Designed miniproteins, single chains, continued (6). Designs and how they scored, part 7

Each design is a single chain, and the fold is of that chain. pLDDT is the mean over its residues in the fold that is shown.

## One batch from the design tools (miniprotein)

Design m20228
Fold by ESMFold2-Fast:
Structure m20228 (fold): chain A 55 residues (1-55)
Amino acid sequence: SLADRLLAAYEAKDYAGARELIAAAPSGEVRAALAELRDRLGEAATAAFLRGLVT
């Protein structure tokens, strides 16, 4: 799933790969994947990851 791929990118600190995954996915799939990341990593860690993607 997109969430599993984003989690793998997060663990690898591969922000470039994570940006590419998000850019290639439909907005609905991205929203579902981010909800799953919040469940697995927590809100604070997910927010930190998203900040890393925009820097």
Scores: mean pLDDT 82

Design m20229
Fold by ESMFold2-Fast:
Structure m20229 (fold): chain A 75 residues (1-75)
Amino acid sequence: SKEEADKYEKEGLKALEQGNYETAADLFVKAGDIYEKLGEKEKAAEFYRKASDIYRLLGNDEKAEEFRKRAEELK
């Protein structure tokens, strides 16, 4: 649901502020997945890009590229 996506967004931002980058990326992916199911492509792409950027900072190039491509596909 949209409410569940909003919850994951808030939890992801909190994790990011706490320096828990992997948790933040995971939560942003979960928010993006829900927005994608709701047809909110712009929101979904935004969260996949946020997750991609975090995975890149963590050195997880595979996941970074996966979510970069998912965001691009939503255009």
Scores: mean pLDDT 87

Design m20230
Fold by ESMFold2-Fast:
Structure m20230 (fold): chain A 89 residues (1-89)
Amino acid sequence: SHHSRKLGEEVLKQIAESRIKKLGLKSFEELVELAEKLLKELRELGADPKHLAALESQLEYGKKTKDEVVLAMTVLEAEILIDLIKKRK
């Protein structure tokens, strides 16, 4: 039902907001290392090449611009995608 979907979306939003706050405490180097580790796991899990290409592009952009927000978003998006893939098995 729409109500059950809304509750699920609210929980995911709260998890995302909590994770973004924690990622804001990490250094640039820690965010790059974590993002690269998560992208490697996604490749090993056989993630959708389109999603991988988008995340890899976002990671390279964040590395070039030294943008910690872009790196934190890349980490969050990769973690969500890993969780979704694992739940489908």
Scores: mean pLDDT 76

Design m20231
Fold by ESMFold2-Fast:
Structure m20231 (fold): chain A 97 residues (1-97)
Amino acid sequence: SLSPAEFEIEVLEALGLMVYAVTKLAVERMKKQGKPADEIIKLIDETIEKLRAYLERLRQLGEEHPEARDVVERAIANLEQAIKDLEELKKSYEKEK
């Protein structure tokens, strides 16, 4: 019963959350390998920028498709939380510099 717009929103949410999860796993691996904090911070920054691009597209879809408001608001909230978690993770490594 998903419209094409609702399907695109669900895909963007799923892709964003997958990128977030993969980045967290990569950060843990880099930490165990003794990678320098600047390399870890760079990976986190690159991921935050990708998630911000997905958020911009979600906001555009919400403006174009007011009928999909609930799905868009959920997807935006989930990606904003992922960005916040990554920013907090980044701050922990900035203290280790």
Scores: mean pLDDT 89

Design m20232
Fold by ESMFold2-Fast:
Structure m20232 (fold): chain A 104 residues (1-104)
Amino acid sequence: PTPEELERLQQAEIISGLGDIQKALGNLDLAEKLYRQAIEADPNNAEAWNNLGAFLKDQGRLDEAEEAYREAIRLKPNFAEAWNNLGLVLKDQGRLDEALEVYR
């Protein structure tokens, strides 16, 4: 990774962490803005996409959560946490056959 890529990664991680703090404080609009800013800082950061997906899932926005988790998996196909989270979203949507394929 270049120094610029490493800086973007670190910036995305910090901004995402601030999103988690704002979510814990109940500032949901600010939390969402911070998760999206983390992705703007590093769009290739699979962890940032996974964190946005987790936030969207917690808000019951399951279709948007699925899109975010699928982007995380596209960027990092061996991302076990994103695969598990996708399976949980598919299960919550009643798409049980698709959820089972993710866990296989």
Scores: mean pLDDT 87

Design m20233
Fold by ESMFold2-Fast:
Structure m20233 (fold): chain A 85 residues (1-85)
Amino acid sequence: LSEKERLRLEAEILLALGRMQINLGKKLLEKGDYEGALESYKRALELFRRAEELAKEAGDEELAREAREEIREAEELIKEAEEKL
C-alpha cells in the first residue's frame, strides 16, 4: 500500500467506528440514557474529525467532505442530547 492508500483506509475505518458510536448513542437515547448518548456522540465527533484530517493528508477531497458531513450530523445530535439533560 502507498502512504496515501494507507491514510485513506485509516480514515474509512475511523468513519465506520464513528458511525458505530452514533448508532450506540441512538440506542442509549431510546433507553433514556441521555448522558450515555452524549458520550457516544462526542466520541463519534472525535473519530470523524480524525478521519477528516487523514482524508485531507491523503488528498481525498471526497472522503474529507464525507467526514465533514458526519461531523455536522454528530454536532447536531450532541446539541439535541444536551437539550434533554
Scores: mean pLDDT 90

Design m20234
Fold by ESMFold2-Fast:
Structure m20234 (fold): chain A 58 residues (1-58)
Amino acid sequence: DEAEEAYKKGDYETAIKEAEKAYKENPSKEVLALLAEAYRAAGDYEKAWEYLKLASEL
């Protein structure tokens, strides 16, 4: 997926954008976990924890 590829390349802005798009289309634990990791890698720990918690509840 485009979000995971962007994350692997270190393009966290694109990873977040593509993961948000994927989440709107089909919410899943995998996409929420990717959003959490991408926000964490970008230094936004507050949003990273928010998405990680949401993923654990889904």
Scores: mean pLDDT 80

Design m20235
Fold by ESMFold2-Fast:
Structure m20235 (fold): chain A 117 residues (1-117)
Amino acid sequence: ARPAREHVEAEGAVRVEAWQDGNTLVARVVYDPDKEARVRARLGDAEIEVHVTPDEVKVRVLGGKATVIAGDQEVTLDAGEEATLPRTERGFSVVLEAGDQRLILLVLPEEAWRAEA
């Protein structure tokens, strides 16, 4: 496993990729839009759980802070907070920061991943 991959766990994902670019860790999780997926990501004290269903995306902050970006919507959540977002055809991202490091979690439906790959 690559070091960046150690920061992300995914259940029900079609594909998971992780890499590092300087102080930025990037993780891409590809899900089947007809199924559920659960993603857990952490960086330092920052930790989130993402639950993707056919109807919605739920992001829960278990520790620290997380910024959720879905389309033109951007929300910063503190520990213990939760956001429910409509599922987007292009997916969404969650940004975790700890010290001088960042983790960008990209959560994409398979169709969006095929367009980018």
Scores: mean pLDDT 78

Design m20236
Fold by ESMFold2-Fast:
Structure m20236 (fold): chain A 55 residues (1-55)
Amino acid sequence: MKDKGDQLVQQAGQALSQGDLDKAKELLEQAGKEWGDPEMGKSMQKQAENVDKKR
């Protein structure tokens, strides 16, 4: 079911806006597991790291 994965992605976005990259990456990994698509989770973690790096 995709609903829980989508909720985890929203929570990861909130964590990033608060500057909590570690929490955001954990939530994105869980979202990937919920979708059954670990590559998507890894891709989103890389995007989160790029956003943090631009600070």
Scores: mean pLDDT 75

Design m20237
Fold by ESMFold2-Fast:
Structure m20237 (fold): chain A 70 residues (1-70)
Amino acid sequence: SMEEALQRARENIERVEKLAKEAEKMGYTGIAELLKSAIDAARDAVTRAGNPEKAARISESAIELAKYKL
């Protein structure tokens, strides 16, 4: 449902924010910037596009990127 997708997107965005801060602390500036861009895109998908499912997919992809690179 849209409500479940919105909750998943919010939880994922919070996780990506933590991963971006971790990347910055480790000196992986480029990865941190990519993760921050993904957060902005996910937030825009919710607020501007009204598409929480897209926000969930973007944030899930960002978490997988962080798992691979960190």
Scores: mean pLDDT 86

Design m20238
Fold by ESMFold2-Fast:
Structure m20238 (fold): chain A 66 residues (1-66)
Amino acid sequence: ADVYTGKGAVLYAEGKYEEAAEYFEKALALDPDNGTAWGLLGLALKKLGKDEEAAEYFAKAAELSA
């Protein structure tokens, strides 16, 4: 169950990007192959101005979608 990914997505939609990133990191701690959580973590980090870290996580999400 992707409870943490779902919670993170709700927080992201509310503009709570730091809290959203924490929940996406929790989702990845349970399932490191969760490409959706990698992509959403990248989006949250981009909103926080961490563009280099976001780019690495987007690349990881793309690899897991192949």
Scores: mean pLDDT 82

Design m20239
Fold by ESMFold2-Fast:
Structure m20239 (fold): chain A 76 residues (1-76)
Amino acid sequence: DELEREIAGALVAMGVAVASKLGPEALLEALRRLAGSSNPLVAEAARAALAAAEAVLAGGSAEEVRQAAIDAALAV
């Protein structure tokens, strides 16, 4: 269901917004935990967000890492 995918992406994006307040390390840890979720749509959105965050991490600001993770979660 498209609605269930949208909800899963939004939940992961909310988790990114909360965890990012604790710093990029806390954000990556939260995404790794969500990637192991028993809900496959949450796990998929979290894996997409984690991959995007890791791709930006080396050259990006904390805000760029956060935004990349949110955008990737919502795109699933």
Scores: mean pLDDT 83

Design m20240
Fold by ESMFold2-Fast:
Formats: structure tokens, sequence, C-alpha cells
Structure m20240 (fold): chain A 80 residues (1-80)
């Protein structure tokens, strides 16, 4: 339980960091649209993680969702 909850909290922190990065994006419509898409994908991963936790799914799958969220955050950083 504790490890699953910790992973979910890390994913939520990634979303909060993503929101901050989005507010710092240059005034470029293509970058803004890409940033929106990346934030929506991170939100989708969090929803999937919450469902997986509720269903008692394996921690390894949660770790994969966390790694994907981290990659999306790095992609969002690349838009700066």
Amino acid sequence: MAEREKILEEMKKILEEGKKLFSQLPDDLEKILKGIGLLLRIIGLIIDAERLIKEGGPVEELKKLLEEAKKLLEELKSLL
C-alpha cells in the first residue's frame, strides 16, 4: 500500500511541476498546444494509476506509469 501511494503522490507532484512549466512557456502557439497535450497525457496517467491502485494492480505497472509521466515532464521542459 505505502509504495503505491508514494508513486501516486510523485505523479501528482509531476503534474504540479508541469503546471508551473506550462505557465513559463514562451508566447508560441505551437509550444502552448504541445504543452496542453503533454499535461493532458500526464493527467491520463494519474487517472490510470488511481484505477490500478483501486484494483490492487502490481507496483511494477505503477512504476512504468511514473516513468512515462517523468518523460512527459522532460518533454514539456524541452519546450522552454
Scores: mean pLDDT 85

Design m20241
Fold by ESMFold2-Fast:
Structure m20241 (fold): chain A 60 residues (1-60)
Amino acid sequence: EEYDRGIVDILVALGDVLARKGRFDEAIETYELAAKRAEKIDPNLAEEVRKHGEELRAQA
């Protein structure tokens, strides 16, 4: 549903902002929430979001 897609987009944007501020733990947690929400809507998007979180976790 469009509502869940908007929430996923907001969470991804929030995760990006947190990562840029060096708040890696919060950013990773936010990406995981976004991926969980995206699973119901778009599995491909969920995979991309998880990939971002994994890359950030490796750097943090």
Scores: mean pLDDT 78

Design m20242
Fold by ESMFold2-Fast:
Structure m20242 (fold): chain A 69 residues (1-69)
Amino acid sequence: SAQEKADLILGLGPTATPEEVKEAGKRLGVELSDEEAKTIVDMLKKGIEENNYTAAAEKLREYLIGLFS
């Protein structure tokens, strides 16, 4: 499901590189652009930096579900 695919990307964590995100997306059936992969990486990192993991993670999850839907 789109939710399961989103959770797999979230599971890469805040140290993920854009290349790792693109490779994971490709294995899940979505070809991500360099800009989309960079956006996902920045959102993963921002979850730690803002010390508001729940809100940042939820927004990223919504975005990823949209990509996989």
Scores: mean pLDDT 75

Design m20243
Fold by ESMFold2-Fast:
Structure m20243 (fold): chain A 78 residues (1-78)
Amino acid sequence: SEEALEEARKRADQLIEKAVNEMKEKGITDEDEFLDLIAKIVRELAEFGRSLGLTPEQLRELALEAVKKFWEEYEKLK
């Protein structure tokens, strides 16, 4: 449903904010740490989205949106 998709997007934003804050606090700016955080976000988001009944297509789009948003935040830390 649209409500489930919006809840998942809200969760993605929360996970990204937490990861960005962690990177800022620890001074992490290297690509390896960034990729580890992406993997964690995608895994948690996929699990959460599946629990809400999102389709594979919706999960794929959410993952791509989350990766793009987190990459943009990562670029700002350089």
Scores: mean pLDDT 82

Design m20244
Fold by ESMFold2-Fast:
Structure m20244 (fold): chain A 65 residues (1-65)
Amino acid sequence: PLEKAKELLKAAKEKDKEKAEKALQELKDAGVLSPEGYEALKKSIKDGDWDSVVVAGLGLVEKLS
């Protein structure tokens, strides 16, 4: 879970859509991210709102550390 949150944060900082979406899917599948949180962040990626994805990724890393 923590490693996947770090992968999301890294992908968001790099603005790598494919890696960010993969990390989101893995966090959802692991039960770390709610379905509602997953859909919200997936929309942020689609809209190019990388700041929201970085904030979410950082928050997950802090909570899981």
Scores: mean pLDDT 82

Design m20245
Fold by ESMFold2-Fast:
Structure m20245 (fold): chain A 58 residues (1-58)
Amino acid sequence: MSDEEALKEALKKKPKTIEEAVKALIEAGLPEEKANAFKDALKENKVDPLEALKRALE
């Protein structure tokens, strides 16, 4: 599964928190290492998880 496919599946779940977004990404098949990097980026930039997932797909 590609990283983009994992992002699309996570986006369908409409996560409201960073923790929900990371869990959805891991469940969609994104490697835990990449999901944790995404979590750290969200915490650092203080962006909404849903918005960040949409931007990652562009």
Scores: mean pLDDT 75

Design m20246
Fold by ESMFold2-Fast:
Formats: sequence, structure tokens, C-alpha cells
Structure m20246 (fold): chain A 67 residues (1-67)
Amino acid sequence: SAAIRATLDAVLADPSASEGEKRAARFSLLVLEERYEALAEMLRELGYDVTAEELREKEEELREELK
């Protein structure tokens, strides 16, 4: 939603936010924007062996489970 995006943008612009908080905000924005290629690259940098397609499918599966 626009409100969630604005909150995440505020965290990224906050000079007092920790690196962990900014990383979490970037992850959340990439999911909201469905930018799974960039999200997969960030996760691979952290040592996770994932692809953009796997992340998209996992997100769709979780959305169905919440119904």
C-alpha cells in the first residue's frame, strides 16, 4: 500500500536507522514492488541459494495460505 511504502521510504531516509533496519526496509520495498530479481540478488549476497522465480512462487503460496 502507499502508506506502507511511505513508511519504508522514511526508514531508508532516516540517518539514525541501523544498517539492519535499512536492509529490512529494502527487502520489504522489493517485495511490495515485486522486484524479485533484485531481492534474489540481495539474498544471494547473504548466502541464500535462491532465484527470483522461487521467491515469486513462495510469495504466491503464502498469499494462498492466508486465504
Scores: mean pLDDT 72

Design m20247
Fold by ESMFold2-Fast:
Structure m20247 (fold): chain A 65 residues (1-65)
Amino acid sequence: MASKQAAAMIRAIGLQVEGHFESVRWEGNKITVTLKAETPENLAAAEEFRKWLAELGLEVEVELP
């Protein structure tokens, strides 16, 4: 089974492929995502991702482009 960290990375990569995130990186127990553009769609995707990660006990930092 994938760990919670692996599941988080898979979802983040999916959102990056969909064009919501420009980059994804790990810093300890925090995942940092950079938005491709500051659009309502990308902000909503980042907020949904943050809420899902909070359920896993993981932190997320969202960087503007």
Scores: mean pLDDT 78

Design m20248
Fold by ESMFold2-Fast:
Structure m20248 (fold): chain A 70 residues (1-70)
Amino acid sequence: MREELERRLRELEEKIPEEVVEQLREHVRAVLAASAAGQPPAPAPKADASVPDEVLGKLVATIVELERLA
């Protein structure tokens, strides 16, 4: 459910700066919009080395699911 995904996002946001979360939300929206328009997705912005890839992956997956439920 959406509430569970929001809870996961909140937990991940505690480990990731809000600026990075906003950048990933923007990237996910752009990818979903490009996919809907039949365009290739834009390359991901360069990850901040301070944030582990495993945490970034969980954050992106959570944002994608939330955007799909919107």
Scores: mean pLDDT 66

Design m20249
Fold by ESMFold2-Fast:
Structure m20249 (fold): chain A 71 residues (1-71)
Amino acid sequence: ELSPAEQALVQAMQELARAVERARQDPATALDIVRSAGDRVVATSSPEMKPRVQGLVDRVLAALEAELAAA
């Protein structure tokens, strides 16, 4: 049984994963796609979860930037 906080993190991870998949199809707008999705996910999160969700978004963006820089 997942707590509401755990459920919110799972939903955030799923939305970010879909955004990253979309971003890989268009490298020129990849960072903008993931930033927009991240902003939306943070905005819809509860106040107590916003820092944790923001940390997840920051990690995903950093990983995508590193991936694009290596290409």
Scores: mean pLDDT 79

Design m20250
Fold by ESMFold2-Fast:
Structure m20250 (fold): chain A 61 residues (1-61)
Amino acid sequence: MMSVEEVEEMAKKAEEALKAGDIRTAMAYIAEMLSRYDEMSEEAKKVFEERMGKIFEALKA
């Protein structure tokens, strides 16, 4: 089961990759989180949704 800590770490790495212009690495972390979404706790799902909103806005820049 994915914990809040695991989701926060992966989201942080995706955000750091986006800031570095490494879209491929960012998308890899996003894809991993999506593939494991059903394994997330309810709290982890909320964190994931919040972080994904921020990441998608960054991708539009």
Scores: mean pLDDT 80

Design m20251
Fold by ESMFold2-Fast:
Structure m20251 (fold): chain A 70 residues (1-70)
Amino acid sequence: MTPEQKVEQMLKRLSMEDVPQELKEAVIKLLEEGYEIDEGIISQTLAIMQRRGIRDVEEIEEVLRELVEA
């Protein structure tokens, strides 16, 4: 399964049809780097993005790394 396909399956399980493309790109990049990202991490990152108004891929990557390392 490719990182892109894995992200699409996780988003489908979360019933999240309106996920920003920037979040998908950040998750794919971290999966390619060998990070383990699950549905919970994606959901928490989306909530943080909405709360803080984050739309930059690099800032999203930082949030994802912080949650994975928690």
Scores: mean pLDDT 76

Design m20252
Fold by ESMFold2-Fast:
Structure m20252 (fold): chain A 92 residues (1-92)
Amino acid sequence: SEDEELRREIEEIMERLLEKGYSPEQAAVIAATALALQYIGDALDKVLEENKDRKDLTLEEFAEMAKPYFDEANERAKRAIEIAEQLLKERL
């Protein structure tokens, strides 16, 4: 499932951070934040690619078009945080 794949990705990131000497709490925060930033970046790239032929797109028009992609990115980020929190609790 998508959650199982996301869980593995977060666990791998956290494991690398723990090997570098970060605490479990720090590893969880960094892993969740890194994925959240990746999702926001992916959402931005998607909106820009879909509007590639619109050279004079206003900031207001961009914001309206970007909203559903950023809403989806925020939901994915929220799920990553929840999974990171679960993994942290399992290590404590």
Scores: mean pLDDT 84

Design m20253
Fold by ESMFold2-Fast:
Structure m20253 (fold): chain A 111 residues (1-111)
Amino acid sequence: GAPPVVKPGDRVLIVARVTLDPSVTSPEEIDELAQRIADAVREALEKSGFAEVTRVEVARLSPTEIQIVVEAIAKKDMTVEELARLVREAILSVPGVKSAEVRATVDPPPP
């Protein structure tokens, strides 16, 4: 399992599975919503001073689900639970989001 505490300089990986409101039906609305979610996550991490976001990827998994992968460098001490909560709250703040499941881990160096 991942360490419970994130330290400044740690690489963190955040994976979120987001369920969309059934009213969001057009591909254009989904793309716009995905961008708003990505922007909300970046803003939350930046304004908190917690992390510098290095990468955000969004993939459509189904008509009602998207996956968001965020890579970031931690700037202050936080637990992985606090990090996941911050990101989940940011995602849920976006109109058109019904629910979000968020997992945060400290990335080990590649082998």
Scores: mean pLDDT 79

Design m20254
Fold by ESMFold2-Fast:
Structure m20254 (fold): chain A 73 residues (1-73)
Amino acid sequence: MLEKIRELVKKAEEALKNGDFETAQKYIEEALRLAGADEDFARGTAKLLVEASKTVTPEQVGEAALRIAESLL
């Protein structure tokens, strides 16, 4: 489970590095849902993290997403 979540977060980081915000949001949403988040929480949180990517690094966004996912497990 955690390995798959980590994989999805890395894919989100790569999407952010490529400027593909829509794909990054989908991967973060999938990671959070896999960790047990409901759809509304996953979508809202992923959207906020992608917006934060405009002021922080893709790696920092990935770390935040992973920590949130781990807190749900």
Scores: mean pLDDT 85

Design m20255
Fold by ESMFold2-Fast:
Structure m20255 (fold): chain A 90 residues (1-90)
Amino acid sequence: SLVEEIKEKLEELAQLLLNGAPLSVIEEKVDEILELLRKVKDPAELAEIGEYAAELFGQVLAQASPEQRPVVLRVMGYFFARFQEIVDAQ
């Protein structure tokens, strides 16, 4: 399903963040996820994905080194701001 594909890509994003991947690679993965999110039409599915993303980012922050933490927080802020725009556009 589209929801499962988005969740899989969120898991990939989490691994990229924890592995200290280049920002360009992280940004490409975020944009890929956001494009898939724009295809979701069910508000209940968007809510499910939002909850999953929040829990996953929480886990990433808990595991992140002090050096990684600012990057994770920036990516979270960007992601959830764009996510809210997608919700509002429904």
Scores: mean pLDDT 88

Design m20256
Fold by ESMFold2-Fast:
Structure m20256 (fold): chain A 56 residues (1-56)
Amino acid sequence: GEEAKKLAEEGVKLIKEGRVGEGARLLGEAYQMARAAGDEEAIEAVEKYAKEAGLG
């Protein structure tokens, strides 16, 4: 839950800095962590961050 959200926040930060590939990788990792935990709230949070960054 919390780790996935923090990883997603870092991913968005990297994308805003122009490191799109690195940020997208962190968002993907955050999504995988949230899914593995079965944490729907964390999955929704990561998905919101990805959409904010223009990644889906």
Scores: mean pLDDT 79

Design m20257
Fold by ESMFold2-Fast:
Structure m20257 (fold): chain A 58 residues (1-58)
Amino acid sequence: SAAATAAGLRLAAANGSNDKEAMVRLAEAMGGDPELARKIVEEAGGDGKKAAELAAKL
């Protein structure tokens, strides 16, 4: 779900993650959509804080 994807990406940002693949995998582990997570992470340029900001709009 979009909410689970957002939660996973926010958790990754809170933990200081800056690895695109690790952020996507964490969102997937939280029950999120890995395709949506990857799009957000790519749009954020791999910046966890930016990815969390984009995910907050979901």
Scores: mean pLDDT 77

Design m20258
Fold by ESMFold2-Fast:
Structure m20258 (fold): chain A 84 residues (1-84)
Amino acid sequence: MEKLREAARQSVTPEDLEIALEDAERAYEIWKTDKDKPDVESAKELVAAALRVIGVGIAFGVLPKTLEDFPKVAEALRKELERL
């Protein structure tokens, strides 16, 4: 974890964090609008995107408020993936 935070600080800018945030929000909307069983790939992508934003946010000491519920959503999706 510490090495990931240090790498993020060196190679990731605040702009990259915002891009990751937008990517996570886009993945969340795709998952949310899926009426027929959430697609396993889209659910996995949302979890990965949310974890990436959290990791980058921690490196900068910031977690965007727009993603306050994403850790809960990511955990719920992880459970859904385990059921499949």
Scores: mean pLDDT 56

Design m20259
Fold by ESMFold2-Fast:
Structure m20259 (fold): chain A 75 residues (1-75)
Amino acid sequence: GLLEIVRKTVREAVERAEELVREGRVEEALLELEIALGLVRIALAVAKIAGDEELAKELEKLIEELERRIEELKR
């Protein structure tokens, strides 16, 4: 379903960001994570409009994980 697609997208973005950090491309890694965060936020808005409370809760967890990773990378 949608959650599996979003989780896969986030995982792939995190993996690309980690590779970019290894290459010293920190600004590009931040951009990858910020794009993924934007996509999850759109999915959350759709879940809330649809009244899917369980999906919204899982998407909020993904947002918190991405925000944590972005904050750590900005340090």
Scores: mean pLDDT 88

Design m20260
Fold by ESMFold2-Fast:
Structure m20260 (fold): chain A 67 residues (1-67)
Amino acid sequence: EEEEIKKYIEELDKKIKELKEEIKKLEEKIKEEPELKKELELEIEELEGIIALLEAEKAFLEKLLEK
């Protein structure tokens, strides 16, 4: 079961990195199209919320491995 938890942590880490990259793309788009700032900031906020949930899940799983 520990190996399954380790694999899941790895998948969470990959997903978090992908979402952070998406946020960077949105930040660049805001710089290019300032008129979309409000809309894109809401999208960034949503992605940040998802990242926070994934990071919390990862932290919980890491604590389980510490026994």
Scores: mean pLDDT 83

Design m20261
Fold by ESMFold2-Fast:
Structure m20261 (fold): chain A 108 residues (1-108)
Amino acid sequence: ARPLSPEEAGRVEGLLGQARTLLADAVARTGRPELARLLAEVEALVAEFRALVAAGELTVEKALAILDRVAAILREAIELLRDDPAAVARLEAVLAAIEALKAELEAR
């Protein structure tokens, strides 16, 4: 598997950061333990991503696996927040950006 460029890695990090921020906001506003669990899962993926970058081991395959896992978390968060259309719209925008980046990374 090829390594990610610094620009590609920065885009992955940005999307992970956006997902974390939106979930942290939802947890702070709602106090829901299911959302707190999803936040912890995203924080673990951020830590995994940072460890791969630090080790020089961030490949397209590993980045796609992380993006797939974040996308699944965001889909679960969207369902949990279905009564909050503003939160759903923000999460759907990040999910769409993740799917677009996945398609771009696969199209080599």
Scores: mean pLDDT 91

Design m20262
Fold by ESMFold2-Fast:
Structure m20262 (fold): chain A 66 residues (1-66)
Amino acid sequence: SEREALKEAVREVLRDSSEETRLKAFQALEAAKNLDEALELLSKVLSPEQVKRIRELAEKLIREEE
């Protein structure tokens, strides 16, 4: 699912990030209704580079489920 792919992408991209940063990111994912909203909410707490990596990895994971 898109939500599962997003959670996996966030875990991978933020593996070396602080626990606080990871908690904020997962809170953004829980508030989001879709992929686009999730990326918009994540852009408020993460760098543009981190958001881009999360998008690219999530899209890859979604395609691998097809």
Scores: mean pLDDT 80

Design m20263
Fold by ESMFold2-Fast:
Structure m20263 (fold): chain A 55 residues (1-55)
Amino acid sequence: EEREIKLLRGVVEGLEDLELSDKEREALRPVLEEMLEWAKRQGRYDLAERLEKLL
């Protein structure tokens, strides 16, 4: 697995474990949306689905 994909997966797992509040999700929304688009461009629809659940 590419290093960038491994790092993104780690970030997604960490955010899932934190159980983000509505305020935290709103604050992170622009960054999560950019990560989502990047994951889709890399063909990692599994990570994209997980990122959508965090939004």
Scores: mean pLDDT 79

Design m20264
Fold by ESMFold2-Fast:
Structure m20264 (fold): chain A 95 residues (1-95)
Amino acid sequence: SPEEEKLKKEIDRLIDEAGRVSNEADAILRDPSVTEEQARQRIAELRARVEKLKGELDEISKKAPESLGDDVIKARMALIAAEAGIHALEVRLER
């Protein structure tokens, strides 16, 4: 249905945005030129982005039919991966 197509598009957008967060976290982790101050600021920004995406996915999941269940799971997994990337950065800054 047109409603399902809109929800699918929004889920795909969330997956893409979560992937960008994960890629940015990995880039920071691999960049020795990033200072601790810069890393802490970027971690705060990445955390805020993930929290926004989690809220958006929660609203979408309330409306999503069973036919989009796998897409919602993929989006959840993408957000978990993004959070794991941010956590790796936080752990690095503790040492």
Scores: mean pLDDT 88

